# Designed miniproteins, single chains, continued (4), part 39

Each design is a single chain, and the fold is of that chain. pLDDT is the mean over its residues in the fold that is shown.

## One batch from the design tools (miniprotein)

Design m13335
Fold by ESMFold2-Fast:
Structure m13335 (fold): chain A 83 residues (1-83)
Amino acid sequence: KKKKAIDLLEKIKELAKKNLSPEVAKEVEKLIEKAKEAIENGDYESAKKHLAELYELIRENVEDQKVRDEMGKLIQEILDLIN
């Protein structure tokens, strides 16, 4: 489950690089690294908090609804994997 969650986080990072400004994509990458570290350590409560911050950053910065929905779906898949 942890490896699948990390793979999904990497997919979100790639979508951010393609669809967001370099500055915002860098902030997304920082939140992804925090979530990844929390997941690797089994700290799923902290991982959920970082994923919520990631979702808000995406919601505020991604104007394309289809891209926003795709990223949101990936975040939800990660949440389902970590309980």
Scores: mean pLDDT 83

Design m13336
Fold by ESMFold2-Fast:
Structure m13336 (fold): chain A 69 residues (1-69)
Amino acid sequence: KKAAEEIKKKFGNKVKIGGVASPAVNNAVTVLKAEGIEVINRRYAITAPDIDQAELDFKSGKLDIFISA
């Protein structure tokens, strides 16, 4: 409940989430959507090049939140 509230304060009603295909990423997206937040979900493969790209996208601001597990 409080985490979704803080996300709304920092990112408004729209958040860019990146992550590998995992229950943690799916759960985070589901919870945020249930709180009325528009989620842009960028999916990355669990390979070294895709993980490196996800890290670069996070550092460059293309992702607001990155979930690797």
Scores: mean pLDDT 70

Design m13337
Fold by ESMFold2-Fast:
Structure m13337 (fold): chain A 58 residues (1-58)
Amino acid sequence: SLEELLAGLPASIRSFVIGMVRQADLPEERLEPLARALLGVKDDIDAMLAVIAEFAAA
């Protein structure tokens, strides 16, 4: 699940990021690569939002 994939994110922002990812309505096969990319930038919320937008646009 998306919640399990993003368990490595700080708890304070995890729900917000999950909400943004769900709004992007990505195919299931895109969720694992997205989660890996988000975990790589987990200390920067602006970078995480940019990653979500990039995946949604692709």
Scores: mean pLDDT 76

Design m13338
Fold by ESMFold2-Fast:
Structure m13338 (fold): chain A 85 residues (1-85)
Amino acid sequence: MASAEQKEEAKIIGVAGAMLLLKENKSKELQEDVDKALASLSPDQQKRALELANSHTFEELVRELARMVAELHKASEEELEAALK
């Protein structure tokens, strides 16, 4: 199962990626949605999301999120293999 900590980190990376996407698509509606999502985070989570958005490209954040999803999927496969023995 994905832990609460893993889900929290994925959410933070997702928000940071959405902030960078907004820079490519200067939509006021998208900005309002991103602002609401960021406001739903704790102050520490907001700081981390802003740090990621300032120090990484959109491509890097998408790659990191994809890696996290792949790792969660791989862990599930290993659990299944263990259960079959």
Scores: mean pLDDT 71

Design m13339
Fold by ESMFold2-Fast:
Structure m13339 (fold): chain A 80 residues (1-80)
Amino acid sequence: DVVIELSEEQREELEELEKRARELADEVNKTKSPEDYEKLIEVLEELKRFVEEALKDKPEVREKVVKVIDELIEKLKKLK
């Protein structure tokens, strides 16, 4: 298991992105609207960019995490 070492600032940014994604996922479940799916995808794209920067020195871990985010984005695109 690879331990992801994040700075305090990076951890706070990750927590904010996770909170935004969760709130948008709840909204999508209520509305089922393409607009809300698109907003959730945008937050996941922002999370992907955060991971690419935070894990720039750990390419193997970065690639694995980015792949999981990409798979989530693809699933959401099929639902809209």
Scores: mean pLDDT 75

Design m13340
Fold by ESMFold2-Fast:
Structure m13340 (fold): chain A 83 residues (1-83)
Amino acid sequence: AAEEALKAVEEAIEAAKRGDIEEALKAAEEALEQAKKLDQNNPKVVLAIHQLEGAIESLKAGEIDLALLALENAKEQLEEVIK
């Protein structure tokens, strides 16, 4: 459900803030898998998926500030799905 995806995004944000890129990647990939299980006819779900894919690429590139922006954007989209 959207709550599982949101929790994983929050875990990814906290790991990235600590500089734990391995944990941030694991959490972001879990968030992406949970988000893909949601209704993709909802544009907020599609936007969250795109932001999570972008965050994963930024984490792999070592672009932590860009990854955090993408993760925060994914969090906002998932919070709108839960409403």
Scores: mean pLDDT 86

Design m13341
Fold by ESMFold2-Fast:
Structure m13341 (fold): chain A 97 residues (1-97)
Amino acid sequence: IDPEAMARAAAEHPERTLPALRDVAKASPQLGGDIAVAAARLGHAEVLSEIIKTIAEVDPELAYNAAKRAMEAAREAGHQESADVAEKLYDEIKKKL
């Protein structure tokens, strides 16, 4: 399983791929987190948002850590929109921990 390839597929074909990735994130929150970080690094803010929100429903602590990693990855890659989305998710999840 390649998290970067999965993030790319969800960004290119959200209607078809994104629902399947939400199911993957519920079954394996750790893999979901890696996909979200890859999405952030590639600048795919919508994929990042949907996956982190899905993880937060099943494992809020892992979602918090994944959102932080995604924010750092997006900033390092220069994708400000993805960084802002990840930061908002990080703050929202932190308030609920």
Scores: mean pLDDT 85

Design m13342
Fold by ESMFold2-Fast:
Structure m13342 (fold): chain A 63 residues (1-63)
Amino acid sequence: MEEKKKRIEEILKNDPRVTDEEYQELLKVIDNEDERMYVGVKITVRRAGDEEALKAVEEAYKK
């Protein structure tokens, strides 16, 4: 858990666009590896402002 939490925190620190609400949501799912990866990717893509890419990520994680 410590290693996984550290990796997620580093990703969030490298992305200053992450909102407080998104950070809280990511923390809630940090125990669920699939969910936290999904939320982290969505945050990163949304930061780029590419709505098409965000939708593609959401579709990919439906699997």
Scores: mean pLDDT 64

Design m13343
Fold by ESMFold2-Fast:
Structure m13343 (fold): chain A 76 residues (1-76)
Amino acid sequence: MQAKTVEEAVEKAAKTLGLSEETKEKLLELITNWKPSTPFEEVFKKFKEILSEDEKAYNATPDAVKKAILHELLKA
C-alpha cells in the first residue's frame, strides 16, 4: 500500500468527520501500522478510542458509519 494513498484517505475521512489535526495524525498512525492478521474488532476498538479524543465527531457519528469508514481506510 502506498503511503500517499493512505494519507489522502485519512485526510478525506478527517475532513468528513470534522476531526482535529491531532486526531487525524493518530488515525493515520493506526491505519499505516495495521496488520491484516489483526482482528477487525481490535482495530475498531483502537479506532473508536482515537475518535473519542474528538467527542463531537464521536457522538455525532453512528457506529455503523464508523465501521464503514474504517473498512474504507483499511482498503486504501
Scores: mean pLDDT 76

Design m13344
Fold by ESMFold2-Fast:
Structure m13344 (fold): chain A 72 residues (1-72)
Amino acid sequence: SLAAEIEELIKAYKEGKIDDELFERANRIYSRLVGEPVLPDTEEARKTLLDWLKSVAKVIENGRALVAELAA
């Protein structure tokens, strides 16, 4: 699922596995979801992409918390 892919990318970023391949994968997902062209490989773009991934992770976490509350 897209949620699992995004979580895996965030985990890889946190673990320092931020190679060009992982940046490219995250950038493609960003482009598809936001409807914008892929970001250039710059420090600013890498920061923007990481901040976006963190925002998506928070939304996924909030969604899981809501489902857990509804299941209780």
Scores: mean pLDDT 72

Design m13345
Fold by ESMFold2-Fast:
Structure m13345 (fold): chain A 65 residues (1-65)
Amino acid sequence: MKKEIEEKAEGIYEIAKAQAESLVEDGNYKDAVEVLKAGAEKARELGDEKNAEKLEKEKKKVEEK
């Protein structure tokens, strides 16, 4: 059960990161931050704080630009 939840949250992480990277390349930093924030919230809803923390770190990297 936990493994399936973690795999699903990891999928959310990969999708959010890819979408955010595309938005960053397009200069849409605000939208990239929002995508990463939404992804982190969804990961937390699944009970996977580890992947939520990864998304928060990606968000901070975008905010540093």
Scores: mean pLDDT 75

Design m13346
Fold by ESMFold2-Fast:
Structure m13346 (fold): chain A 68 residues (1-68)
Amino acid sequence: SSKDAALQTAAYVTAVAAEWSAWRHPGLADELRRVAQEALEMAKNPKDREKAGEVIERGSRLVAEADA
């Protein structure tokens, strides 16, 4: 399904971005690593679309805040 594929891709991209931000921003590393792990779990098995969407949004926001 295209929606499942898109959601998995978005979650995976979010996980990778959060891990790279954690490497660049040691002060935020714990929070960024937590959201990276959550996003990676959603990428592997998106059982709950609402939760996956929330994790993607939260992860993207944290990465943006870290890069500011």
Scores: mean pLDDT 80

Design m13347
Fold by ESMFold2-Fast:
Structure m13347 (fold): chain A 97 residues (1-97)
Amino acid sequence: DEALELAKKIIEELISDDEMMFLIAQLVALKLGKEAPKSLEEAYKFLEENIEEAAKELVDLAELYVKGLLKKELTEEQKKELIEYAKELIKERVEKF
């Protein structure tokens, strides 16, 4: 499925970028009404503590890209798969940091 594979690629690219991970942590903090992390170290700790919300944010961003580029919608099952995929990638990224 082109939409699912594109979404996975976008999630991979976002997670590989420290500046993007910092931005995602800021956005998640804002949505949850929590204190925004002020450093990259605080951001990774925040993402680990809020991994479900972080994964959902990444999937939401990937879905916007898929809709814009492919004019296709992700199914609920695909979104569920992508959330689990994003969680595993976040764990790996935090462990590597």
Scores: mean pLDDT 86

Design m13348
Fold by ESMFold2-Fast:
Structure m13348 (fold): chain A 60 residues (1-60)
Amino acid sequence: TVEEEIKKLVEESEKLRAKINALLDQYKQGNAQAKAELETLMKKRSELVKKLNELIDKYL
């Protein structure tokens, strides 16, 4: 169901948010590798949020 897809996307988004927060701390400490990984995860989370919004707009 759409509700199951929404729940799954929310759970995936929250897992990415936790990883992003950890990488932000590393980036603030001067880890250049953390910056590249942060950008990748932020993009991935943004894509999940976009899919979530599309489902909400279409079905709610």
Scores: mean pLDDT 81

Design m13349
Fold by ESMFold2-Fast:
Structure m13349 (fold): chain A 70 residues (1-70)
Amino acid sequence: MDILAKVKEVMDEDGKVTLEQVREILREAGLDDATIEEVMADLEKVRGPDGKVSFEDVKAVLIKHHLLKV
């Protein structure tokens, strides 16, 4: 599933997404809860002061967890 394409579609004017939006996309992609929690923990570490993460941060975390089909 093209998780990054969905992230790009929902990102805001600042090129960022909320952790809640990422969690929803991962859930729709059919990932198990344990994998989602690991991804969310890594995104929490790079979360900005507005509670959001960049598209590049999401991409890096998904690659780390072998969730990107690229």
Scores: mean pLDDT 79

Design m13350
Fold by ESMFold2-Fast:
Structure m13350 (fold): chain A 96 residues (1-96)
Amino acid sequence: MSESVSIKNIKELIEEGKKAFEEGNYEEAIRLYELAIGMARLVKALTEDEEEKRELDELIAEALENLAEAYEKMGNEEEAARARREAERIRRELGL
């Protein structure tokens, strides 16, 4: 129940980050994606539900992919590459 609210909040942060990105506010997009990733990791640490952990990993991977695009727009290619690599690792572990 509280976990469903947390997942909703994480999804909303990712959508807010996407809007900031579309507006050209890459610094704000990075902040929102990092906040979403941090929240998702905390919620994942607190849950014992394997299906919920899987959904949280999918959200972390999506936020990392979006974070990488925002870093590329800022010219931070090294941080973008790290975020993409982490997202790819998570998706591979999920069978995606």
Scores: mean pLDDT 86

Design m13351
Fold by ESMFold2-Fast:
Structure m13351 (fold): chain A 99 residues (1-99)
Amino acid sequence: MIIDLSPEQQEELKKKHDLIYEAVKNLLKGENVEEAKKTLIDVYESLGYEVLDIKISKDRVTIILKNPLGHTIQVTYVVKDSGRMLESVLDLDLTPAIE
């Protein structure tokens, strides 16, 4: 799968990523939890996704999304203490492939 994004689209996605980053940090701290959840929902809905669930654990936030094509996607954000960076892991397609 080749991602071909224009520079303008890349900059918009980076700005939305910054909003996601701050919301995830707030959820992990237990601060402004409802406002942080609303921010995540608003950002993902602006990208054409439906937010099905937001799961919070001690070191990660897992977001379950439905894309415009109806596929269920899981996105996990992990905060690394040593790096100030969010690491995103895409667990694509929670629906088992039916052969």
Scores: mean pLDDT 66

Design m13352
Fold by ESMFold2-Fast:
Structure m13352 (fold): chain A 83 residues (1-83)
Amino acid sequence: SRKKIAKELKELAKEVKDKDPETAKKLEEASKYIENNEDVSLIMKKLSEASNLAMKKGDDKLFKKISEIIDKVEEEYGSILKG
């Protein structure tokens, strides 16, 4: 569900905020876009930005968690992302 994904993003952002406020902000923005029923392209852009930040920092655990959330977004919005 969209609500579950948004909650998971907020929880992840809270977990990483002290260590990585920049990535946390991107995760919070993605969660807000989901809650506001914004275009999936905006959601995916923020998740991609967060993923790239985690990769640049060598934070493999955070990168994996973000990738798992991206998969959930693709499943939830699959009818919009197909084509």
Scores: mean pLDDT 83

Design m13353
Fold by ESMFold2-Fast:
Structure m13353 (fold): chain A 111 residues (1-111)
Amino acid sequence: MEVAPFTGENSVTVTAAAGATATASATFTPAEDASALKITVRNNSTAAGTAKVKVSVNGELVAEVTVKSGETKVVIVPMAIAAGETVTLTVTATNLGANAQTVSVSAQPLK
């Protein structure tokens, strides 16, 4: 699938401290109609741990994944997004471990 061009921020990085939950959001607008979102979730942490990551788009939960330090997971979400529609990406990371975990999530519109 080819990436639809967009403006704004399609990625979020969030750091959840030991035993904590952290949330962050970003907004982007596709310049062309999209039929799916490619959600990429990466745990960027060097310290050993695991994050439970919930990804919501426009307030709807679209993905829930668990990522260990250094792990990347990809989810393709079928979703029709019209050109010029604002997309809000919200990411919640829960860390039940002893070491802080940093997670990056990107949502690429696909045509």
Scores: mean pLDDT 87

Design m13354
Fold by ESMFold2-Fast:
Structure m13354 (fold): chain A 62 residues (1-62)
Amino acid sequence: SEAAALLNAAPVRLREAAAEQLGHEMAGRPLSYAEVARRAGVSPATARRVVEAYRAVLEREK
């Protein structure tokens, strides 16, 4: 899928930041995309795209 391809192409740091954001969302304390972007060294738009792709992949695994 496009989402899986995007995740596979993303740098490890960005994938880690996206996973951390998902963990925070599950705990009821989500990070802002600006914070995710800062941690990964990317733009907020890129951070949002990768987090959304990660979420989509997890939903598809159900």
Scores: mean pLDDT 76

Design m13355
Fold by ESMFold2-Fast:
Structure m13355 (fold): chain A 79 residues (1-79)
Amino acid sequence: SDEEIIQAGIRGLLGQVRYLASHGDYERALALLEEFYSYLKEHFPEYYEKYKEKLEEAIRLVKAKRFEEALALLEEMLK
């Protein structure tokens, strides 16, 4: 189902962002968040509307180097 695909995508994103942040690759972590945001907007508009505010806030937090807060928002999207 689309829900299972999106939830798997969010889990993968959370894992990759956490991994990249732990290795100091902040620019790539930001790029992955922006890529996922664009992907949802283009291919899953209903899920884009559901998650856009949390994703936009997570992107802003990553730009501010507030990684723990950004990861917490991504974890909330899995509930």
Scores: mean pLDDT 84

Design m13356
Fold by ESMFold2-Fast:
Structure m13356 (fold): chain A 88 residues (1-88)
Amino acid sequence: DERLNTLYRPKPLLQALLRSQGLQEEEYTLGDIMTALGLYALDLGLADPENPFVVHVEGTPLGELLGVDEFDSRDSEGILERVLANVA
């Protein structure tokens, strides 16, 4: 997917989340952003214990970023569309 290898500049909310993970660059590929968000969710233990593909993000900066309370980690397109709303 061309979008995964294109360089994007994070908007302020996404940039703050990426910096909290130690990422200091001005631009990232969408693939790098997706990897960083996955690691953020793992660090916070957000995966549902009964269904590991469901990630609960209500009340977190990631939930605010994506505009959802939860997402299915297999819904890569839905997640990508929400992330694209947070990059320039």
Scores: mean pLDDT 80

Design m13357
Fold by ESMFold2-Fast:
Structure m13357 (fold): chain A 109 residues (1-109)
Amino acid sequence: KIEEAREALKNGDVEKAIKLLNELNEEAKKLIEQGNVEEAKSIAKELFALGKEAFESGNALVASTAIFSVVDILKLLGVDETKALKIASLFYEGKLEEAEKLLNELLES
């Protein structure tokens, strides 16, 4: 799914990219409900990477969808909402490396 979402983004198929991102978000939620926390964390990292690619290519809608999904997954993993939202704030400020570092720190907690 993540590779299909990446290809959809590359081909300019925004609708397909968003649909696949939403499906990945629902998959991560199900994994958390099943106690498969490590696989859900992997999906969060992949969604962040795709969001970064979308942001750098100027696709704001795909970037926003991906980052909102990362925030949702972090909240479901028990991360404080203020800390999870800080990732989105750093991302929209263009501080992508700081956002990625914070994401990794929160996922390792």
Scores: mean pLDDT 83

Design m13358
Fold by ESMFold2-Fast:
Structure m13358 (fold): chain A 96 residues (1-96)
Amino acid sequence: MKKRKALELDITLEFSGLSLDERLRVVTELMKAAIEAGALKVEVVKSDGNTVEIRVIAETPEQIEKIRAAVKELQAKYPGLKATFHPVREVEVEVE
């Protein structure tokens, strides 16, 4: 398979005072927003009782910024949601 360069953004979501239904909605809305922003891949890397780590692979810095903006909008809707953006890394991804 061909390999190409992409950008990886790992996001840690912390759910303080949010119900299970609100947590599921936050994760679903974030994954949908990332796909709509043009992300190549979105996955849940780790889920703990109070935290979820989501990995996003995107092609451009503009896509990464759209995803960060979507997380900020989710934090405005869910005041108990805390998000940590880890440093963006250049990675190689396999394409068909």
Scores: mean pLDDT 81

Design m13359
Fold by ESMFold2-Fast:
Structure m13359 (fold): chain A 75 residues (1-75)
Amino acid sequence: SEVERQFEKLVQELSDEFVKLQDAIAKGDWEAMEKQLAAMEKLVQKIKEVSTDEKRVKAVENAYKAAKEMAEKVK
């Protein structure tokens, strides 16, 4: 369905942004980390608008929370 395709696309975009976040962390680029976290937060919000599946939404929210905690630990 179109809804499932949109969900998969947004999850892939979130994964791509997470890779960029990991690169920023490795480089100690705090400005890039903040920009990537903001991009990931926007993608999580879009995923929540597309999906009513609470388990899938919670998994995405937990992934974002883990990414944010990882960024905070390197300060």
Scores: mean pLDDT 83

Design m13360
Fold by ESMFold2-Fast:
Structure m13360 (fold): chain A 68 residues (1-68)
Amino acid sequence: MEEKLKEIEKEKQRILDIIEKERPNLAALPTPQMAEDVYESLVRMAESIEKLAKKNLKKKAEELKKKL
């Protein structure tokens, strides 16, 4: 189980790395505020995905093990 939790944490880090890479592209938006709003939304999405994935993983992993 812990291995899959670490996998989710690594995926979150990958998403954050992608956001960092896309920063120069977002800076092409009409205002710096728009770029910041998009960054905040992406970061929030990554955090929400991690939280949901960890919650669902614990439940679905138990169901999956019963079918193995």
Scores: mean pLDDT 71

Design m13361
Fold by ESMFold2-Fast:
Structure m13361 (fold): chain A 73 residues (1-73)
Amino acid sequence: GSEEEARRLGEHTADELGFSPEAKEMLTEALVAAADRPAVSVAISLQAVGLKLDGKTDEEILAFARETLERLR
């Protein structure tokens, strides 16, 4: 299903970009929560990639992922 695909893609992306285990978990859950909202899912993914490319810390990436997940709940 779309949630399973979102989980797989989130985990793979986090591993490729070297996210912390906590950031990987929170980002993956945010993408799963947005699995039925393609525009939101794309925006979350692009922002997470952008933060990593900008050299943001694991703590800053985790904060983004946590805040995003809370807003989707």
Scores: mean pLDDT 80

Design m13362
Fold by ESMFold2-Fast:
Structure m13362 (fold): chain A 80 residues (1-80)
Amino acid sequence: MEEELKKKIEEQIKAIEEAVAAGLEEVRATSSPAEVARAEAAARATKQEVIEYMKKHKLVAETLAELQEKIGDLKREELE
């Protein structure tokens, strides 16, 4: 059971990394170097948070946006 969840999490992380990479490629094609650097830094920080919460809470979802929404809700609950 837990091994199956770990494998699903790993597969979802790969899918999320690919989706984020595609989004960043579009930003790189249409944006200034400063905007690209900010987008890359933000995406890296967001991916680290998503991966951390996925492992901690064993979360899976189809898209990074859905995971960010779930994580945002959890973070708001944890704050107060």
Scores: mean pLDDT 72

Design m13363
Fold by ESMFold2-Fast:
Structure m13363 (fold): chain A 107 residues (1-107)
Amino acid sequence: SMQARIQLFEEHARNSYESALENLRLLQRKASESLDPEYAEEVRRRVEELMRKGMETKDGVDYFAEAAKLAVKLGKESGGSTVTVATALAINLIGLGVNKQLLDEGL
């Protein structure tokens, strides 16, 4: 049924959002080991702001894409295993944008 499909999309969006928040906190922690902790926190706050805007607007795909780019940038600047965490976060953020767009289009 259409109702069951909508529920599945909503569940995937919630799970992806939770995973993104976990990866974002891990990214901040790891980046703080290599970079200025204040800079890492600023990037975390910016990514969280973009995640919120992505959920609240019809252009949410663009906000999640911008958030993913910021996460990847921080990961590259930090280096090492932090790149892996940043990549996982970026994948989750892109997935959130796609799911939000599908929900907004009534799919």
Scores: mean pLDDT 81

Design m13364
Fold by ESMFold2-Fast:
Structure m13364 (fold): chain A 81 residues (1-81)
Amino acid sequence: SVEELIAALLDPSASPGELAATALELYSLVKDQLSPEQAAQVGALVSEMLALLHSDAPAEERRARIRAVARELAALFRQAA
């Protein structure tokens, strides 16, 4: 469910890759319910998350930043659902 996937975005044990996969799955499920503004915001955050996954930043820094993006995505997806 959308609620279960939003909860998964907030899971502190989730890997960066798992968070990115969950974000993409959520987007696929709710994209038709997003306003153009919400779609742009979600797209920007997903893009940032993917860029962080491919960055040379230390693992802990990447994990912390990806979790921050996941929290922002969770809030946006709750507004859209």
Scores: mean pLDDT 81

Design m13365
Fold by ESMFold2-Fast:
Structure m13365 (fold): chain A 106 residues (1-106)
Amino acid sequence: SAEEEALKLELTRRALAALGETLIAIGRRLVERGDPHGPRFIELGRELQALSEQDLNDPAVRARASALLAEAADLLEEVGDPELLAELEARAAAEQARIEAELAAA
């Protein structure tokens, strides 16, 4: 339905914004540790936040978001810190649950 499609787009938008914030937080922590990957995580997070404000029905916007997420995953593997991956997954799950609860209450 149109209502389900609108809900899915809103969930995707908020998830991209939250993921962007998480990547910025990870990047800042890496900068504080002297890790050279930190600045790129911050940049990826900022780009995801910017994309979250664009038309997510546009296949070019979706393709860019997918490319940025793939690059973030590759950088996490290069960092080799399983704790950062676990934190990203936990934050993504918590934010997804929060978004769903807020939308269900609306």
Scores: mean pLDDT 82

Design m13366
Fold by ESMFold2-Fast:
Parts: sequence; structure tokens; C-alpha cells
Structure m13366 (fold): chain A 79 residues (1-79)
Amino acid sequence: SMAAKEGTEALQKKMVDLGRKLSEEAVKAYKEGDKVTAENKFGQARALARGAKASKSLRDAAEEIEKIVKEAEEEAKKL
């Protein structure tokens, strides 16, 4: 069904957008010296990617989220 495919694409976009937001919030917290909030936000983003990875239909979103989190963690570690 085209509606089912459209729903999957919308879900993937929403998940990637959430993963990006969590990663940005984590980097901001890390820059502000709030390592506890940073670790919690990175943990949430990693959990989101892990959940997406469990579904074949969401693997592209999972891979994109994993890439975003990895790049954000590398940015945080350089501070």
C-alpha cells in the first residue's frame, strides 16, 4: 500500500529528526559542562537507533541516526 510506505517514510524522518535533536542537545550540555545531561541525551539517541535497527523497514533511519550520534560524540570529545 502506498499509504503504508508513506507512513514508514514519515516515521523514519521523525526518528532521524529526533536523533539529531537529542545529539545537538547532548553536545550543548557537554559544552556547558553538564556531562550527566550530555550522557543521558547521547544514551537516548543511541537507544533510538538501536530500536530502529530491530526493524528492516527502519534500517536506513537507524544507520543515519548512528552516523549523527557518532559525529556528535566525536565533536564533544574534541572539547
Scores: mean pLDDT 83

Design m13367
Fold by ESMFold2-Fast:
Structure m13367 (fold): chain A 81 residues (1-81)
Amino acid sequence: LAEETAEALRRAAEVTLSVLDKVAAELGLSPAELEAVRARLEELVAGLEEKARALGEEEQRQLLEAARETLAEEEALAAAM
C-alpha cells in the first residue's frame, strides 16, 4: 500500500514534469527554474513515501485513493494540453 501510494505520486509528478517541459518556453521558465521544480517535487514525493510507510493500513488505503485521484487529474490535464 505505501509503495503503491508512492508509485502513484511519482507517476503524477512525472506527468506534471512532462507538461512543464512541453510548456516551459510558453511559461517563460528558465532551465534553473525547471530544475528547482523537479527537485521540489522529488523531495515532496520522498517525504510522502516516508510518511505513508508510517501510517496504519486504513490511512494508507485513504492516501492511496487520494494519490490515484491526483494521478488521474494530472493525466487528464496532460491529455488536455
Scores: mean pLDDT 69

Design m13368
Fold by ESMFold2-Fast:
Structure m13368 (fold): chain A 100 residues (1-100)
Amino acid sequence: SMMEEMEKILEEAIEKIKEIVKKYFPEEYDKISERLEARKKQALEKGLTEEQFEQIVKDAVHLILEIGEKKNEKEKIKKAIEEIQKVYDEAMKRLKELKE
């Protein structure tokens, strides 16, 4: 069940990232959410590793940067990325504590 607990932590983190996107970029939420869900599904087929989660987070940040730059919404980009980084750090801390 350690693998199941790890997958649950990572899935919860991805859902939190989707909520951050919905909060700051509601018009782009469906597009970003669909891409994150597709990546989550691919990752789950491989066992949703820490490396795959890091790649999902990096992709979410990259999409936010591209969308925010196009809309000239620098403050929303900054706040969204800061909140995503906190979600990532919390998830990685929970994974480390689970392995101890």
Scores: mean pLDDT 80

Design m13369
Fold by ESMFold2-Fast:
Structure m13369 (fold): chain A 77 residues (1-77)
Amino acid sequence: SSLLEEAERLIREGERALELSKDPSLSLEEQIGARLRAIGALTQAHLLAQQLAKQGQEEEAKRILERLRELGFDAPE
């Protein structure tokens, strides 16, 4: 589904942004910008996982949420 594809894209974007946020060759401003981008992308992926679950794609939603936990993203219920 388009929601699953978008959630997977946002997970990849967030993961890359988290990597950039820890790059010591980047300025503090660039690291902060990358961190904020990561938070935005991963938050949107979490919301899409909730939508997937509501549409009956519970296993797909579970996989996205598990990936978010592996990246250290734990959103409140």
Scores: mean pLDDT 84

